# Designs tried in a protein design run: designed miniproteins, single chains. Part 59

Each design is a single chain, and the fold is of that chain. pLDDT is the mean over its residues in the fold that is shown.

## One batch from the design tools (miniprotein)

Design m2042
Fold by ESMFold2-Fast:
Structure m2042 (fold): chain A 66 residues (1-66)
Amino acid sequence: MLEEVKKRIEEIAATPVTSQEELDAKNEEIDKLLEEAKPSLSDEEISELNKAAAEAIAKLEDQLLA
């Protein structure tokens, strides 16, 4: 579960974004994925997912600003 969700987050972040609309759409997709996964995860696993999501979003923001 956790590793599958982390991999999907990484896949979402793997394609560069060229607009704020694309960044917002991917951020929303990641948030939805986190909310879907949270009920079946421990606090520690939720912390790991939040970290992975933050790193993915930062990568997408960096791509938009580049």
Scores: mean pLDDT 79

Design m2043
Fold by ESMFold2-Fast:
Structure m2043 (fold): chain A 62 residues (1-62)
Amino acid sequence: MYKVTITKGKGINLVTGEILEVGDVLEAESVTFSSSGELALIRAVDGRLYLVDASGIEIEEL
């Protein structure tokens, strides 16, 4: 499991359109980077999917 903190910009929930703001924290099952490395797909432990700017997150392994 991972702790993901939004440090810059915003993230978006891919199903609901819910926006993550700077300072928001997610518990993630997985973090997958795009082939360009610009974006990250976060699967939260509750099953929610978020797309974020890869440069705007801090990841800590739990």
Scores: mean pLDDT 81

Design m2044
Fold by ESMFold2-Fast:
Structure m2044 (fold): chain A 85 residues (1-85)
Amino acid sequence: SLREEFEELKKEMEELTKRAFELIRKGGDVEEVEELAREAREKAERAYELGKKIGPEEERKGRLALGSARVTEAAVREYRAVKES
């Protein structure tokens, strides 16, 4: 169902985000961190689009997920800058 796909996308986004920050904490590879953050954002975007089709609560949750993914991408850009210094 659309709701099951929405919940799975949010869960996958959260796992990718956790992995990205874990790699940042360990001083990991910038390209790998960037790829994880990009995948998390793509899943958040899909979750937001599905949320709009499901209902107001899911739309709100999807919008929060997208906001979270954007914050993660900003943190990854800072990480890249520090690693290239």
Scores: mean pLDDT 89

Design m2045
Fold by ESMFold2-Fast:
Structure m2045 (fold): chain A 100 residues (1-100)
Amino acid sequence: EIAEAVERLKEAAERLAKELEKEGHEEAGKIILDDLETLGRKGAEQGNVDFIKRLAELTEKLAKQIEEGDEIALSLALIRAGVAKSTKDTFDPVATLQAM
């Protein structure tokens, strides 16, 4: 179950990174991918399947919205990448969500 949740999150993160690359934001995509991989690893270490599933669901939704041409979703993804870059050493999920 946890391995399935981690795999789903990886697929979602890769999809989001590809959509950002298509929009000309390759570096933001790399930052988000690294951040999501770190969160997935921490969630797996804690055995928190629900956290990983929730993160995958939100990432899938964001990637789909960008794919569909939602400029607000694109802007939110870029804000998230900026927050992740500035807080990469001390990730705060609440601060990241508030910055989206």
Scores: mean pLDDT 77

Design m2046
Fold by ESMFold2-Fast:
Structure m2046 (fold): chain A 60 residues (1-60)
Amino acid sequence: SMEARRTAALNAAGGLLSERGIDADEDEIAREVSRRTGVPFSVALEAVREVRDAIARQQA
């Protein structure tokens, strides 16, 4: 389902940001999320931004 693919993209984005750091290049993370999960780049980019925003809110 679309919801399952979106969840996979969010999980992949979180893992990659944890591994490479929150300051990692957004486009590079999004390309890797897209490659791993099969979601379009636009969906992967939204997932990276959503996870980054959530981490920033939790660290504030």
Scores: mean pLDDT 82

Design m2047
Fold by ESMFold2-Fast:
Structure m2047 (fold): chain A 66 residues (1-66)
Amino acid sequence: SEEAERANALADGHATLGVIYAAQGRREEAIEHARLGIEYARLSEALGGDGSGSIAGAREALALAG
């Protein structure tokens, strides 16, 4: 659905920003964006989409942030 696609796009964007901020040492921003990435990915999954890649990226951001 379009709603699942929008949620997945938001999840991917936030997961990507989380990784970038973590790599820059911007821990608080990395954690905030990783959290949002996971939330939107789960919303996408609930709507019949696939959030697995965004969840993996967000978890990587959290690991890098510490």
Scores: mean pLDDT 86

Design m2048
Fold by ESMFold2-Fast:
Structure m2048 (fold): chain A 81 residues (1-81)
Amino acid sequence: SAAEEAEIRLLRDIAIAEAREHLSPERTKVVERALERIEARAKSAAEARAMITQLARVTQEAVENGDSVEALERRLEEVVA
């Protein structure tokens, strides 16, 4: 539905804003690409929220581990697959 699509888009926009505040520009672009894929693939707002939550957790773990931008991109591709 249009309402469901709007909610998914809002969740994505919030996640992008958080990434921009806390991550480097290069890491932010990787997160933005993963969020675009979640928006395209999620069938409901609940599914999008669950995927975004997992993406945020994986991103935090990757940053804490000192992972490269390339390593972060690979990990996020696995989350969205």
Scores: mean pLDDT 86

Design m2049
Fold by ESMFold2-Fast:
Structure m2049 (fold): chain A 88 residues (1-88)
Amino acid sequence: MTKEQEEEVIERLAKTLEEVTGNKELAEKFKKKVLEIIENEDDKDVRALKIQKLMFEALLEAGVNPEAAEENLAEIDKALEALEKKKA
C-alpha cells in the first residue's frame, strides 16, 4: 500500500469513528495513536492488526456495538499472539 493510500484509509477510519460516535476528540485521539503505530511498527501485518485494535477499542469506549467490538478485539488479540509466536 502506498503512503497516500494508507493516509486515505486512516482519514476514512477517523471520519467514520467521528460520525458513528459523535465524538471528535475520540476520533483525533485514535488518529494520533494510529500515526504512532505507523512510525514505530515496521511489520505491516502487526501494524494493520494494531490499527484495527485501536478502532474497536475506541468503538467499545464509545458504547457502539460493544458485543461486536469485544468479539473483534478477541480475534485481533489471537492474531497478534500468533504473529508473535512466529517471531519466537
Scores: mean pLDDT 78

Design m2050
Fold by ESMFold2-Fast:
Structure m2050 (fold): chain A 114 residues (1-114)
Amino acid sequence: GGEEAAKYAEEAARAAERGDGKKAGEYANKAGEAAGLMGEMSAGVGAIAGGVGGMSEEAAKESRRGVEKGARENGSAGAALGAGAAAGGAYSGSEEGMRAGREAGLAGAEAGRK
């Protein structure tokens, strides 16, 4: 599960780099499924992605902290959270948000491979 979740987190990071929120969101959902996150946890990843139409720098930083915490507790969950943050960044429409999303997605991918 971890390697598959990590792969989708990397794809979400690449989509965030392009500002492609739709693709980043699709990859975040796949990362959640690969991590075994169903129901309420998958909805949590989607809420991170959905809340970002106007995401502040503070919200982007909180998403990164969530990825780091998830990585320490469960690598696959960290990958799914990173992918969700990448989707959020993509939807922000800002260079800073897209950059933060890319970084979170890549951090999640690294967590999923450990």
Scores: mean pLDDT 67

Design m2051
Fold by ESMFold2-Fast:
Structure m2051 (fold): chain A 113 residues (1-113)
Amino acid sequence: ALETVERLIELLDRALDALRQGDTDTALRLLREAIELARRLPDAEARAEVVELLEQAREALEQGDTDVARLYVRSAKLLAEAELLRLRGAPEIEVEILVGMAQLERGVAELLR
């Protein structure tokens, strides 16, 4: 569980770096790997939401929408970080802050579609 979440966060960081560099092919490969890892997340609600966000990011990137893809990836990473905090026993308020930030990033992405 913890190892899966940590690996997911690392893949998403690498995907964001690839997007920043304009390396669309690397970003798409990393997003596909991240989607596969996200399907192994232990929490059903977090798993469903992270997978949905990453599939939206992949679709946006395949359509050339790099800015929209970046926002969806950032949202997914914030949810993965929230899950990591939850698994480590962090205070609920810290988890809720990251979830709120993820919802904001997602909302901006959906407005730009």
Scores: mean pLDDT 88

Design m2052
Fold by ESMFold2-Fast:
Order: C-alpha cells, then sequence, then structure tokens
Structure m2052 (fold): chain A 101 residues (1-101)
C-alpha cells in the first residue's frame, strides 16, 4: 500500500524520487533546487495540474513510466513529502485525489 511504503521512506529519499520524476519530465533543476522538498513537490504538482483535461493520477502515472519509477513508489514519495511539509487538509486532499478516487 502507498501509505505503508511512504512510512518506510525518509523525506530525503522521497524528495530524490520526486526530483527524478521531475527531471524525466524535462524539468531542469539545479542541485540547490533539488535539495528543497517544498520546491521539488511544488514544481512537480504544478506540472501534474498543467493539463486540466487529464486526471492528476493519470499524469503522475505517465511521469512515473517516463522516469522508470513504479507508480506506487512515486505516489508514496509524494505522500511522504505532503505529510512532511503540508497541513492536514492537504494530506486529506492527496488521499482523495490519488489513493481514494
Amino acid sequence: KVEELADKLTVAQANDIVARALEAAGYKLSDAEKAVPALVLGRFTGLVYSTPAESPLERVRRFAERAGIPLEELLAAMYKLVKAIGNDEEVELFKKRYLEP
């Protein structure tokens, strides 16, 4: 399960996974930018929501495939970062959007 996998990740490991997905999507990050979880997550979610006609989960799946990352692992990394830097409302919204459709 995504939540169980997220509990096994450190924030740094989750950040590295999301940064890899961002770079595979063609987004160029500096080393300094890659070190900031809030920036990495914000840039990635911005790309996910840049196509209004496509579901966010479907966009994340395509980015995961492009990066060679299992979808469950990328979702777990995103969930780990939302829990670390987001508020309770953002965590619940993430669950409804990606884990409880």
Scores: mean pLDDT 80

Design m2053
Fold by ESMFold2-Fast:
Structure m2053 (fold): chain A 61 residues (1-61)
Amino acid sequence: SLKILKEIAKETGLSLETVQRIVRLFEERPDLTDEEIARELGVSRSTVRKVRELYEKLKAE
C-alpha cells in the first residue's frame, strides 16, 4: 500500500519514487537479487536490503 511505501521512505531517507521502484522490482522481478536491483536503480545493496526488511515487516501487519 502507499502508506507502507511512505513509511519506508521516511525511515530510510529515500524518495518515495525510489522506494516505489525498489518494491515494484521485488514484486515483478522476484528472480533478481538485492545486488542486481541495486545495480539497476543506482542505489547501494544495503539500501535495497533495508527496504526489503522494512517492506516484509510492514506488510505483515
Scores: mean pLDDT 86

Design m2054
Fold by ESMFold2-Fast:
Structure m2054 (fold): chain A 100 residues (1-100)
Amino acid sequence: SLEEKLERARKLLEEAKTALDNGDYQKAIQYAKEALRLYNEIIAETDPNSPLYDEAVELAIEAFRLIAEAYKKMGDLEKASEVLENAEAFKKRYEQAKKK
């Protein structure tokens, strides 16, 4: 179910935050990317006017920002910048979808 996907994605994002805090930047990126995949699946299957859509979009943006922070901490400023640009494009795309 979409609710089960959301719960799994939230747990993965928390695992990513824990990995980032522990200095395990590769695991942080891995967990955050898997969470982002699940959020994208939820967004694709959900009405843009639903609270579930809004939450999935917000958490996806958080996952992008966590990936960017992990790259910054690894010294990969180019990848960090690219991920943040992707986050902004993602946000604009889904804001436009809601405006109809």
Scores: mean pLDDT 86

Design m2055
Fold by ESMFold2-Fast:
Structure m2055 (fold): chain A 75 residues (1-75)
Amino acid sequence: AALKLAELLEEAGHTEVAERIREAAASLPPVEANLAAAAELRRIPPEEAERLAEEHREELEEIDREAIAEGEAAA
């Protein structure tokens, strides 16, 4: 989940945010990496976050489903 989010953000021009998420995904377990990725998303301005959600709705829905599955697998 975190790695797919990083790829999406890098494609949208948020290279630094994507790099931090990718680093977290390499160093942390899936659930912790997903939490770090969510924290990075909160740093993006609301208007920009809304535009990303509209443009990449399908990809974000897939990432969200994957994050839920990773959380369940870790339980």
Scores: mean pLDDT 75

Design m2056
Fold by ESMFold2-Fast:
Structure m2056 (fold): chain A 69 residues (1-69)
Amino acid sequence: GPARERLRRWTIAMLRSIPDPSRPLPEELRDALLEAVRNMDEERLNAVLAQIHAERLDPTAAIEDLEAL
């Protein structure tokens, strides 16, 4: 629905804003991010995004997953 589509687009924008990614994204965090968007779990999504930003993890695979959703 429109709310999930808005959340998906916002999440992609947040991932694209990560400065100078230096490490690969762990599969567990990639799965957690995708699940949080699917379930519209904003609290979990914010926690996972905060970790990805703090550690500057490469968002490329997660962006591809979200674009395919």
Scores: mean pLDDT 87

Design m2057
Fold by ESMFold2-Fast:
Structure m2057 (fold): chain A 108 residues (1-108)
Amino acid sequence: RRAAIEARLADPRIHLVVEESLLDLSEAERLEQARTLLDGLLERAAALDRDVVLVIEGPPELRELVLREFLRAAAELGLRVEVRELSETTAEITIRADEARAALAARR
């Protein structure tokens, strides 16, 4: 599993597989986790001057719920993201390096 984890860290695409157990968290807890993940990803995009893609994968209702929560978190961070819905079960959020730098600059 270590080699697979290292390959994922080298990939500009980060895969988030959402499971029904996520619903054991409150909406506020899920939003906090989404903010924490996006904040880490935008800092990475800004620091490396590279676009980062978050792929959200799961059952249609959970994928749609999590996508909406990530978009809300992005708005709270002042981060503009691009969304591409590939299927009912898969969506991509792209964090552009320029938008990540702008969000961090606005925070200061």
Scores: mean pLDDT 77

Design m2058
Fold by ESMFold2-Fast:
Structure m2058 (fold): chain A 96 residues (1-96)
Amino acid sequence: MTPEERERVARQALEDAASLFEKAIKALKEGNVKEASRLLTQAMFLLTVALSFGEGEIRERAEKALEEARKASQYLDNGDYDKAIEEFKKAAEIAR
């Protein structure tokens, strides 16, 4: 895989993760906790892909977004949905 191909995969994974976080926020606002959790798991997997293929700024963004995603997961597990939404928003902004 070329460096250019790796960067493209990492950038696409970040963009897809951001989109999934936005969908998770919508699902959670509609009371669909199961769907929000499923979307969070998919977004975290994509961030791991971005981390694996990304370098420099892309890798740093993936690491930071993953940290916020982990916080969102903890708040979601505790039923702190408003705080989970805040962390989803932060993760989406970083991944964008």
Scores: mean pLDDT 89

Design m2059
Fold by ESMFold2-Fast:
Structure m2059 (fold): chain A 95 residues (1-95)
Amino acid sequence: DKVIESLSPEQLYKMALIMRLISIIFELKLKEKVQIEILQKYLKLKEEDAKEIIAKKSERDAIKTALQKVLKLSEEDAEYIIENYSAEELLEKAK
């Protein structure tokens, strides 16, 4: 897989972190302010980018947007990763 093979272990860890953080935020239904603070702290995002991510109504679209903002992935690459890999699988590849 050319997309995954081109990524460093650090990028794979960041992808897994993004997926897990967004899933937790959506599962817990946290207040918007808390969601923004989590994304800024752990993903080093600007407030505007964090707001754009949480404005997405689906967890999948939020993860896709976060992958694009944090790792500068194309929409096609971000969508491919979401369709084909879990956070756990990305962590295993990062070893």
Scores: mean pLDDT 82

Design m2060
Fold by ESMFold2-Fast:
Structure m2060 (fold): chain A 78 residues (1-78)
Amino acid sequence: SKLKELIEEAAKLLGVEPQDLIDFFNEKGLSDEEKTVAAEVAIKAVKLPLDEADELMAKFVEMLYEKKPIGEIRKELK
């Protein structure tokens, strides 16, 4: 599935096992759609300069904390 592929790519870029990333997302209570967006954000953040990565991660965490619809989060972080 696309989610599995994104988690495997994100885990590889972060230097962790895919199962560790899955366990982390499950602990946070993320849905499959939220896990997909979280993996996409992690992949993007790893490829950015540190300052830009920090800004992207801060925006993502803020949107999750505000419980914004995941489709809105995906559009705003595009």
Scores: mean pLDDT 77

Design m2061
Fold by ESMFold2-Fast:
Structure m2061 (fold): chain A 94 residues (1-94)
Amino acid sequence: MAAALEEARRKAEEIIEQAVKEVRDLALRLPQLYKETGSVDKTLAIFDNRLQQLINDSNEQLRQILPSEEQYREASERLQKAIDEELERLALGK
């Protein structure tokens, strides 16, 4: 039981870490995206859409790995916090 719980938590942490990495990759693409769109508003709209899709996809992966609603809720909250902290670090908070 403890080993199975630890394995599920490790996989959840890997999903969260991958999501944070993808947020960094999205932020690094912002100058190029602005060059492609020619518009700050369009660039930010695309960034927000991609960020929301990343959050949705990561939450779906967490739900598939974590069969308990309690475990899913905990991991989903950790995912949101990790992304918020990364966005703040990148000066893209909110």
Scores: mean pLDDT 81

Design m2062
Fold by ESMFold2-Fast:
Structure m2062 (fold): chain A 83 residues (1-83)
Amino acid sequence: NEKVKNAFDLAYKYKLSNIKDGLEQRHKNGEDVDLYIAAAAYVANVVGDLELAQYVYDFSKKYSKDVAVQKQAKSIYENLKNN
C-alpha cells in the first residue's frame, strides 16, 4: 500500500514531534486518521516507545476504519510490551 509507505517515510524523516496532538487534531478535523495511525505506530516501533505504541493502539481501536491498520498497531504494541 503506497499511501502507508509514504506515511512511514514521512514519520521517519521528520520524527512526528507531537504525535498524540497530531492524531487528536486530525480526528477532530474529520480527516482519515488511518495513515497517521500507521505512521505513529511505525515511529513507536522504530524508537521502541511502548507508551506511544499503547496510545496508538488504543487510538486505532476507537477511530481506525482499516482492520489492517488496527492489526499493525496491535502487533507493534504487543511486540514492544512482550520483548
Scores: mean pLDDT 78

Design m2063
Fold by ESMFold2-Fast:
Structure m2063 (fold): chain A 89 residues (1-89)
Amino acid sequence: MAESEALIKKIDELAAKAQAHLDKAKKAIAAGDYATAKKHILEAQIELGMMRIVRGLAKLIGLDEAAAYGDEKIARLDAEIAALEAQLA
């Protein structure tokens, strides 16, 4: 239980960092600054990669609650990244 709570907290911290970068990317797109938008999308992808590592660790050690929580957050952020990348294509 305590270990699941610690990993969920870490997933939330990484998700918050990714979301902050995506919010900056959205602002940059609105301003026509596609170079800055791409930089923030890349930074969000790095945070998402770290979330996948934490989720993988949770699954490996049997913390299925934390792994499932991570899966939901990862899916949402991955979809937001894909939508923003489509705007830049």
Scores: mean pLDDT 87

Design m2064
Fold by ESMFold2-Fast:
Structure m2064 (fold): chain A 67 residues (1-67)
Amino acid sequence: DEAKLAAAERAAEQAVEIAKNSENPEAHKYAEKAKEAVEKAKRGELSAEDALREAALALGKALSAAE
């Protein structure tokens, strides 16, 4: 599903932006996990729906770490 992959990419972009504005290594770690989920989906190793779930979870963890 193209829309779900696009949503996963947006979540990964938000996680990366949060990490850029945070000095907490955990925020950077979760931004990388969000990016990895999107890359796995692009390689066919993960469904777009699973990538969205993983990227959204990682975004939430990055937000918590940036606190």
Scores: mean pLDDT 83

Design m2065
Fold by ESMFold2-Fast:
Structure m2065 (fold): chain A 93 residues (1-93)
Amino acid sequence: SSIEELFKELEKLVKEISKEIPEMTKTLNTLIDQIKESIEKKDYFGALLELQSLGGEMYVIYTRSKNPKVRELAKKAIELVNKLAKELIKEEK
């Protein structure tokens, strides 16, 4: 499904970001695990709230990082969060 494919892409991208910012690994892994669990339980509203939290973390990384590679990864993560949220909204209705 589109949801499963987008989530896998987001998970891979967040793992790349965690390698560049190791201090955020625990926070980012917790958010990814929560999103995964909500999707698996078909709790699409819960998944949307968790995606909002992840999007907020990515926006902070994007705006505050002086590393161009980290900014590009965070920008891609924000785009994937928005795409995944759009697909989850379709399933909620």
Scores: mean pLDDT 87

Design m2066
Fold by ESMFold2-Fast:
Structure m2066 (fold): chain A 74 residues (1-74)
Amino acid sequence: SVAAAEAQVEKELAAWEETLGASARERELLERIAALLLEQHRAGQSVAPAEAVAEYRALAAELTALLAERAAAA
């Protein structure tokens, strides 16, 4: 169900927040990722929890790469 997918995404986000030691910027980016996943649910499509988790992981990997590039540029 959509509610189960949302709960799984929230659980993954909480784990990532602990791991990343969420700065205000990192938290903002994670919130944007969560908003993107929620938009898919609101589009009237049922996303299986495994698919939502996989998509979140792909976005989290991209976020990690962007943060690494930003750190290297500083």
Scores: mean pLDDT 62

Design m2067
Fold by ESMFold2-Fast:
Structure m2067 (fold): chain A 100 residues (1-100)
Amino acid sequence: SHMFEEIKKLLSEVQEIVNESVVNNEPLTEEQREKILELLEEAARLARESGTPLHKELARLAEETIEKLKKTKDPEEQLKLLLEFFIRARELLIKIENEE
């Protein structure tokens, strides 16, 4: 679906920012953190609008991650939260793709 392709694109952009941080062994900058939050909020919104059970589960996961990121001041813990998000999100994205 068009909405699913847009969600994948947004999450891919988050993944690129996170991967660059991991590869360079550098913490996320404030600018990178704000960009990630913006991208995740848009992905959650689109997932909510799709209305399917798996998309709603993806939206919940993204929303929970956003809340935790906003409460977490430690850059290393922020990175761990995002890595955990992608492990769980990958399973949901595969399931959604198989139902499309």
Scores: mean pLDDT 86

Design m2068
Fold by ESMFold2-Fast:
Structure m2068 (fold): chain A 83 residues (1-83)
Amino acid sequence: MEEEKLKELEKQIKELIEKGEYEEAIKLAEEAGYLYTAAIIKALKNYEETKSWNEEDKKVREIHRLAAEENLSLEEVEERIKK
């Protein structure tokens, strides 16, 4: 079932992030259709490499904060960004 595959992918993405394997986590997030999650992982990877946030990464981080405060799903976050 598609939902079961989604939960497995989310678990794998989380484990890769915890291991610092950002590139693999980004790839899996994009394949799962979690473009917003992939953008956050890219921002984290860039920060670890440069120790700085660019303007695009700051925007993604701010959207993530708003999503957490409003208890939005990843799909709802994507829709809010498109507006």
Scores: mean pLDDT 65

Design m2069
Fold by ESMFold2-Fast:
Order: structure tokens, then C-alpha cells, then sequence
Structure m2069 (fold): chain A 68 residues (1-68)
């Protein structure tokens, strides 16, 4: 359920439905989900691609792993 919660918040920022969000939107969503800014930044740095986009699936999984 934690994964579904993170995915839901990230998906709310996915304006074009492609499964990716901007770095800023990913940070905002993860912080809203209860992560610190430091934790959210660490996750985003791990999953951001060369285009500056964050996969919703990868970010949600990384957030779950961080809380395990």
C-alpha cells in the first residue's frame, strides 16, 4: 500500500500520462508523501534520466525501499 500511495501522488503530477514527472514535481510529491527533502532529493538523484525526467514507477519503488 505504501507503493500505491507514492504512485498516486506522483501520478497526480503526470500531466501527459506518460509515466514520468519533472524533478520539481517528483520532489513535491515525495515530500507530500512524508519524506524529508533530503530523502526525496536522494531518490530523485537515483532515478532521474538524461532528460531531467523521473519515472513514477522507479521513484515509488525507491521510496518504498528507503522506508524498509
Amino acid sequence: SARDYFRSLLKSKDKNGDGYVSVADALDSLIQAGLSREEATEIVEKVVNEKGLVSIDEAAEAAVELRA
Scores: mean pLDDT 80

Design m2070
Fold by ESMFold2-Fast:
Structure m2070 (fold): chain A 68 residues (1-68)
Amino acid sequence: SVEEEAEKLIEKIKAGELSQGEILEALTRLQNQKAPASLLEKILETLKEKKAPQGLLDFAEEAVEGAR
């Protein structure tokens, strides 16, 4: 499910297991699956906590707004 994919992504981001490209790819898949804004917002907050590059933060913020 999209919820399981998002939770898995959050767990891997927290663990530092993913490259920036892999995170972008996963976010794009979630957008294509019409993930709810609340779920994308949790991913954005995780990226902020991990001090992700601004490009990733901008992409995630745009994804959240697009899902509202």
Scores: mean pLDDT 84

Design m2071
Fold by ESMFold2-Fast:
Structure m2071 (fold): chain A 57 residues (1-57)
Amino acid sequence: MEELYDAAANAIARYGDNPSDEVIREVAREAGVSPGAARKAIKEQAAYREQLAKSPV
């Protein structure tokens, strides 16, 4: 679970909040989860980071 969040955060840092399907598959491989789970984690991390950017706290 932690590996998935770290991989998702790294992918967003490298490719922005809308990474390609290739990046999603890479995250899935590193975290040992399905591509669907990786897509969900990346989307959640992107939304979280976007909220932090809009809210200074």
Scores: mean pLDDT 72

Design m2072
Fold by ESMFold2-Fast:
Structure m2072 (fold): chain A 90 residues (1-90)
Amino acid sequence: TKDNLDIAADKLAKAKSESEAQTILNKLKPIEQEQVALSLIEDNKITDANKTAVKNALKKSHNGLVKFVYDTSKDDFDVFVERLKKLKNP
């Protein structure tokens, strides 16, 4: 349920290491990983610990807009996040 995604997002925001963040995301289905990753970006909850896990979740995105923005950002995650936010809130 969406409540489980909110719990996962909170855990990711509080994760202390990349391995902890990746473990949290790996428990979710790919579409749920994408939804949690997008919510962290929207809420400005990206941390050094969760950044790589969020990037990995979005790299597997089936959302054409998210995939396009990711692919055209040359693996620069900070550029990707900025561009995605501008597309959602122009």
Scores: mean pLDDT 73

Design m2073
Fold by ESMFold2-Fast:
Structure m2073 (fold): chain A 89 residues (1-89)
Amino acid sequence: SPVLEDIRKSLEKARELIEQGKIPEALRIIVGILSTLEYLDLDPETRQRILAEIRELVEKIREKAKSLNDQKTLDMIDEIEARLERLEA
């Protein structure tokens, strides 16, 4: 699927941005993926795999934000986690 390939590339780009410390850019990509997932009808296995990868990236951002006392980023992560929970239901 072209959309699934785009999601895969976006996840890889978000991972690269996190490694570079470009957290705002990584969060914008993650939010974009979540918006796409909110209207996609995916098989449960594919959906769970993508959501698991997003959770991994979110935890990496959380760890960096905690080390920097970046409350704004932590608040954005809480909103992202709420969206992830809705997508898992």
Scores: mean pLDDT 88

Design m2074
Fold by ESMFold2-Fast:
Structure m2074 (fold): chain A 86 residues (1-86)
Amino acid sequence: MKIEATITADGVTPESAERAAKEALEYAKKRGLNVKDIRVEVLSPNEVRITVEADSLEDAKAALQAAVNALQREGATIKSMEVKVE
């Protein structure tokens, strides 16, 4: 199962995005979620793409929420999010 979120946000850098992806993956492993990959990519100064690959939609959604929470802890202000299930 793969989900992709396009996020409009302020205060995300490539470095903070990388840290958020690592934090979300560690959180997923700690909680026993079956997550294969979490990618957080800065597309523009105000746009971020989060891609999650997991064994179930529920695990993928939980991992996506963990990544959003990690970005907020790194100082990001989330304005909107559009989610696509693939």
Scores: mean pLDDT 85

Design m2075
Fold by ESMFold2-Fast:
Structure m2075 (fold): chain A 124 residues (1-124)
Amino acid sequence: MSVEQLVEQGKEALKQGKYEEAVKYYDEALLMVGPSDVETLLRLGEAAFKLGYYEVAVRYYSRALAENPDSILSAEAYLRLGEALFKLGKYREAAESYKQSLALDPDNEDARRNLDNVNSKLAS
């Protein structure tokens, strides 16, 4: 299979709630494109998050941002990183990630709402 086919099958598996199958397809794609592919790392993080493996999700999202911080996916990666950090109770780190997402995409309603929610936790 091509990388494009593996990525598409991974996306389809995520849409169907087949998170372990999605991880398999994206892991195979990552082996073909190299360990620093931002889209594949982001989708592996998303699959880990959906499975409840929040620490694993943080590692994949952090790798995506470290390797290619100027990627078109960086705003999404920061949003997803913040969501995973929030699940881990790391509210200050989550707030920083949401702020970075909003700096790249100011009109993102999910990032704004999530930042407001985490700031409420930090103000308590």
Scores: mean pLDDT 81

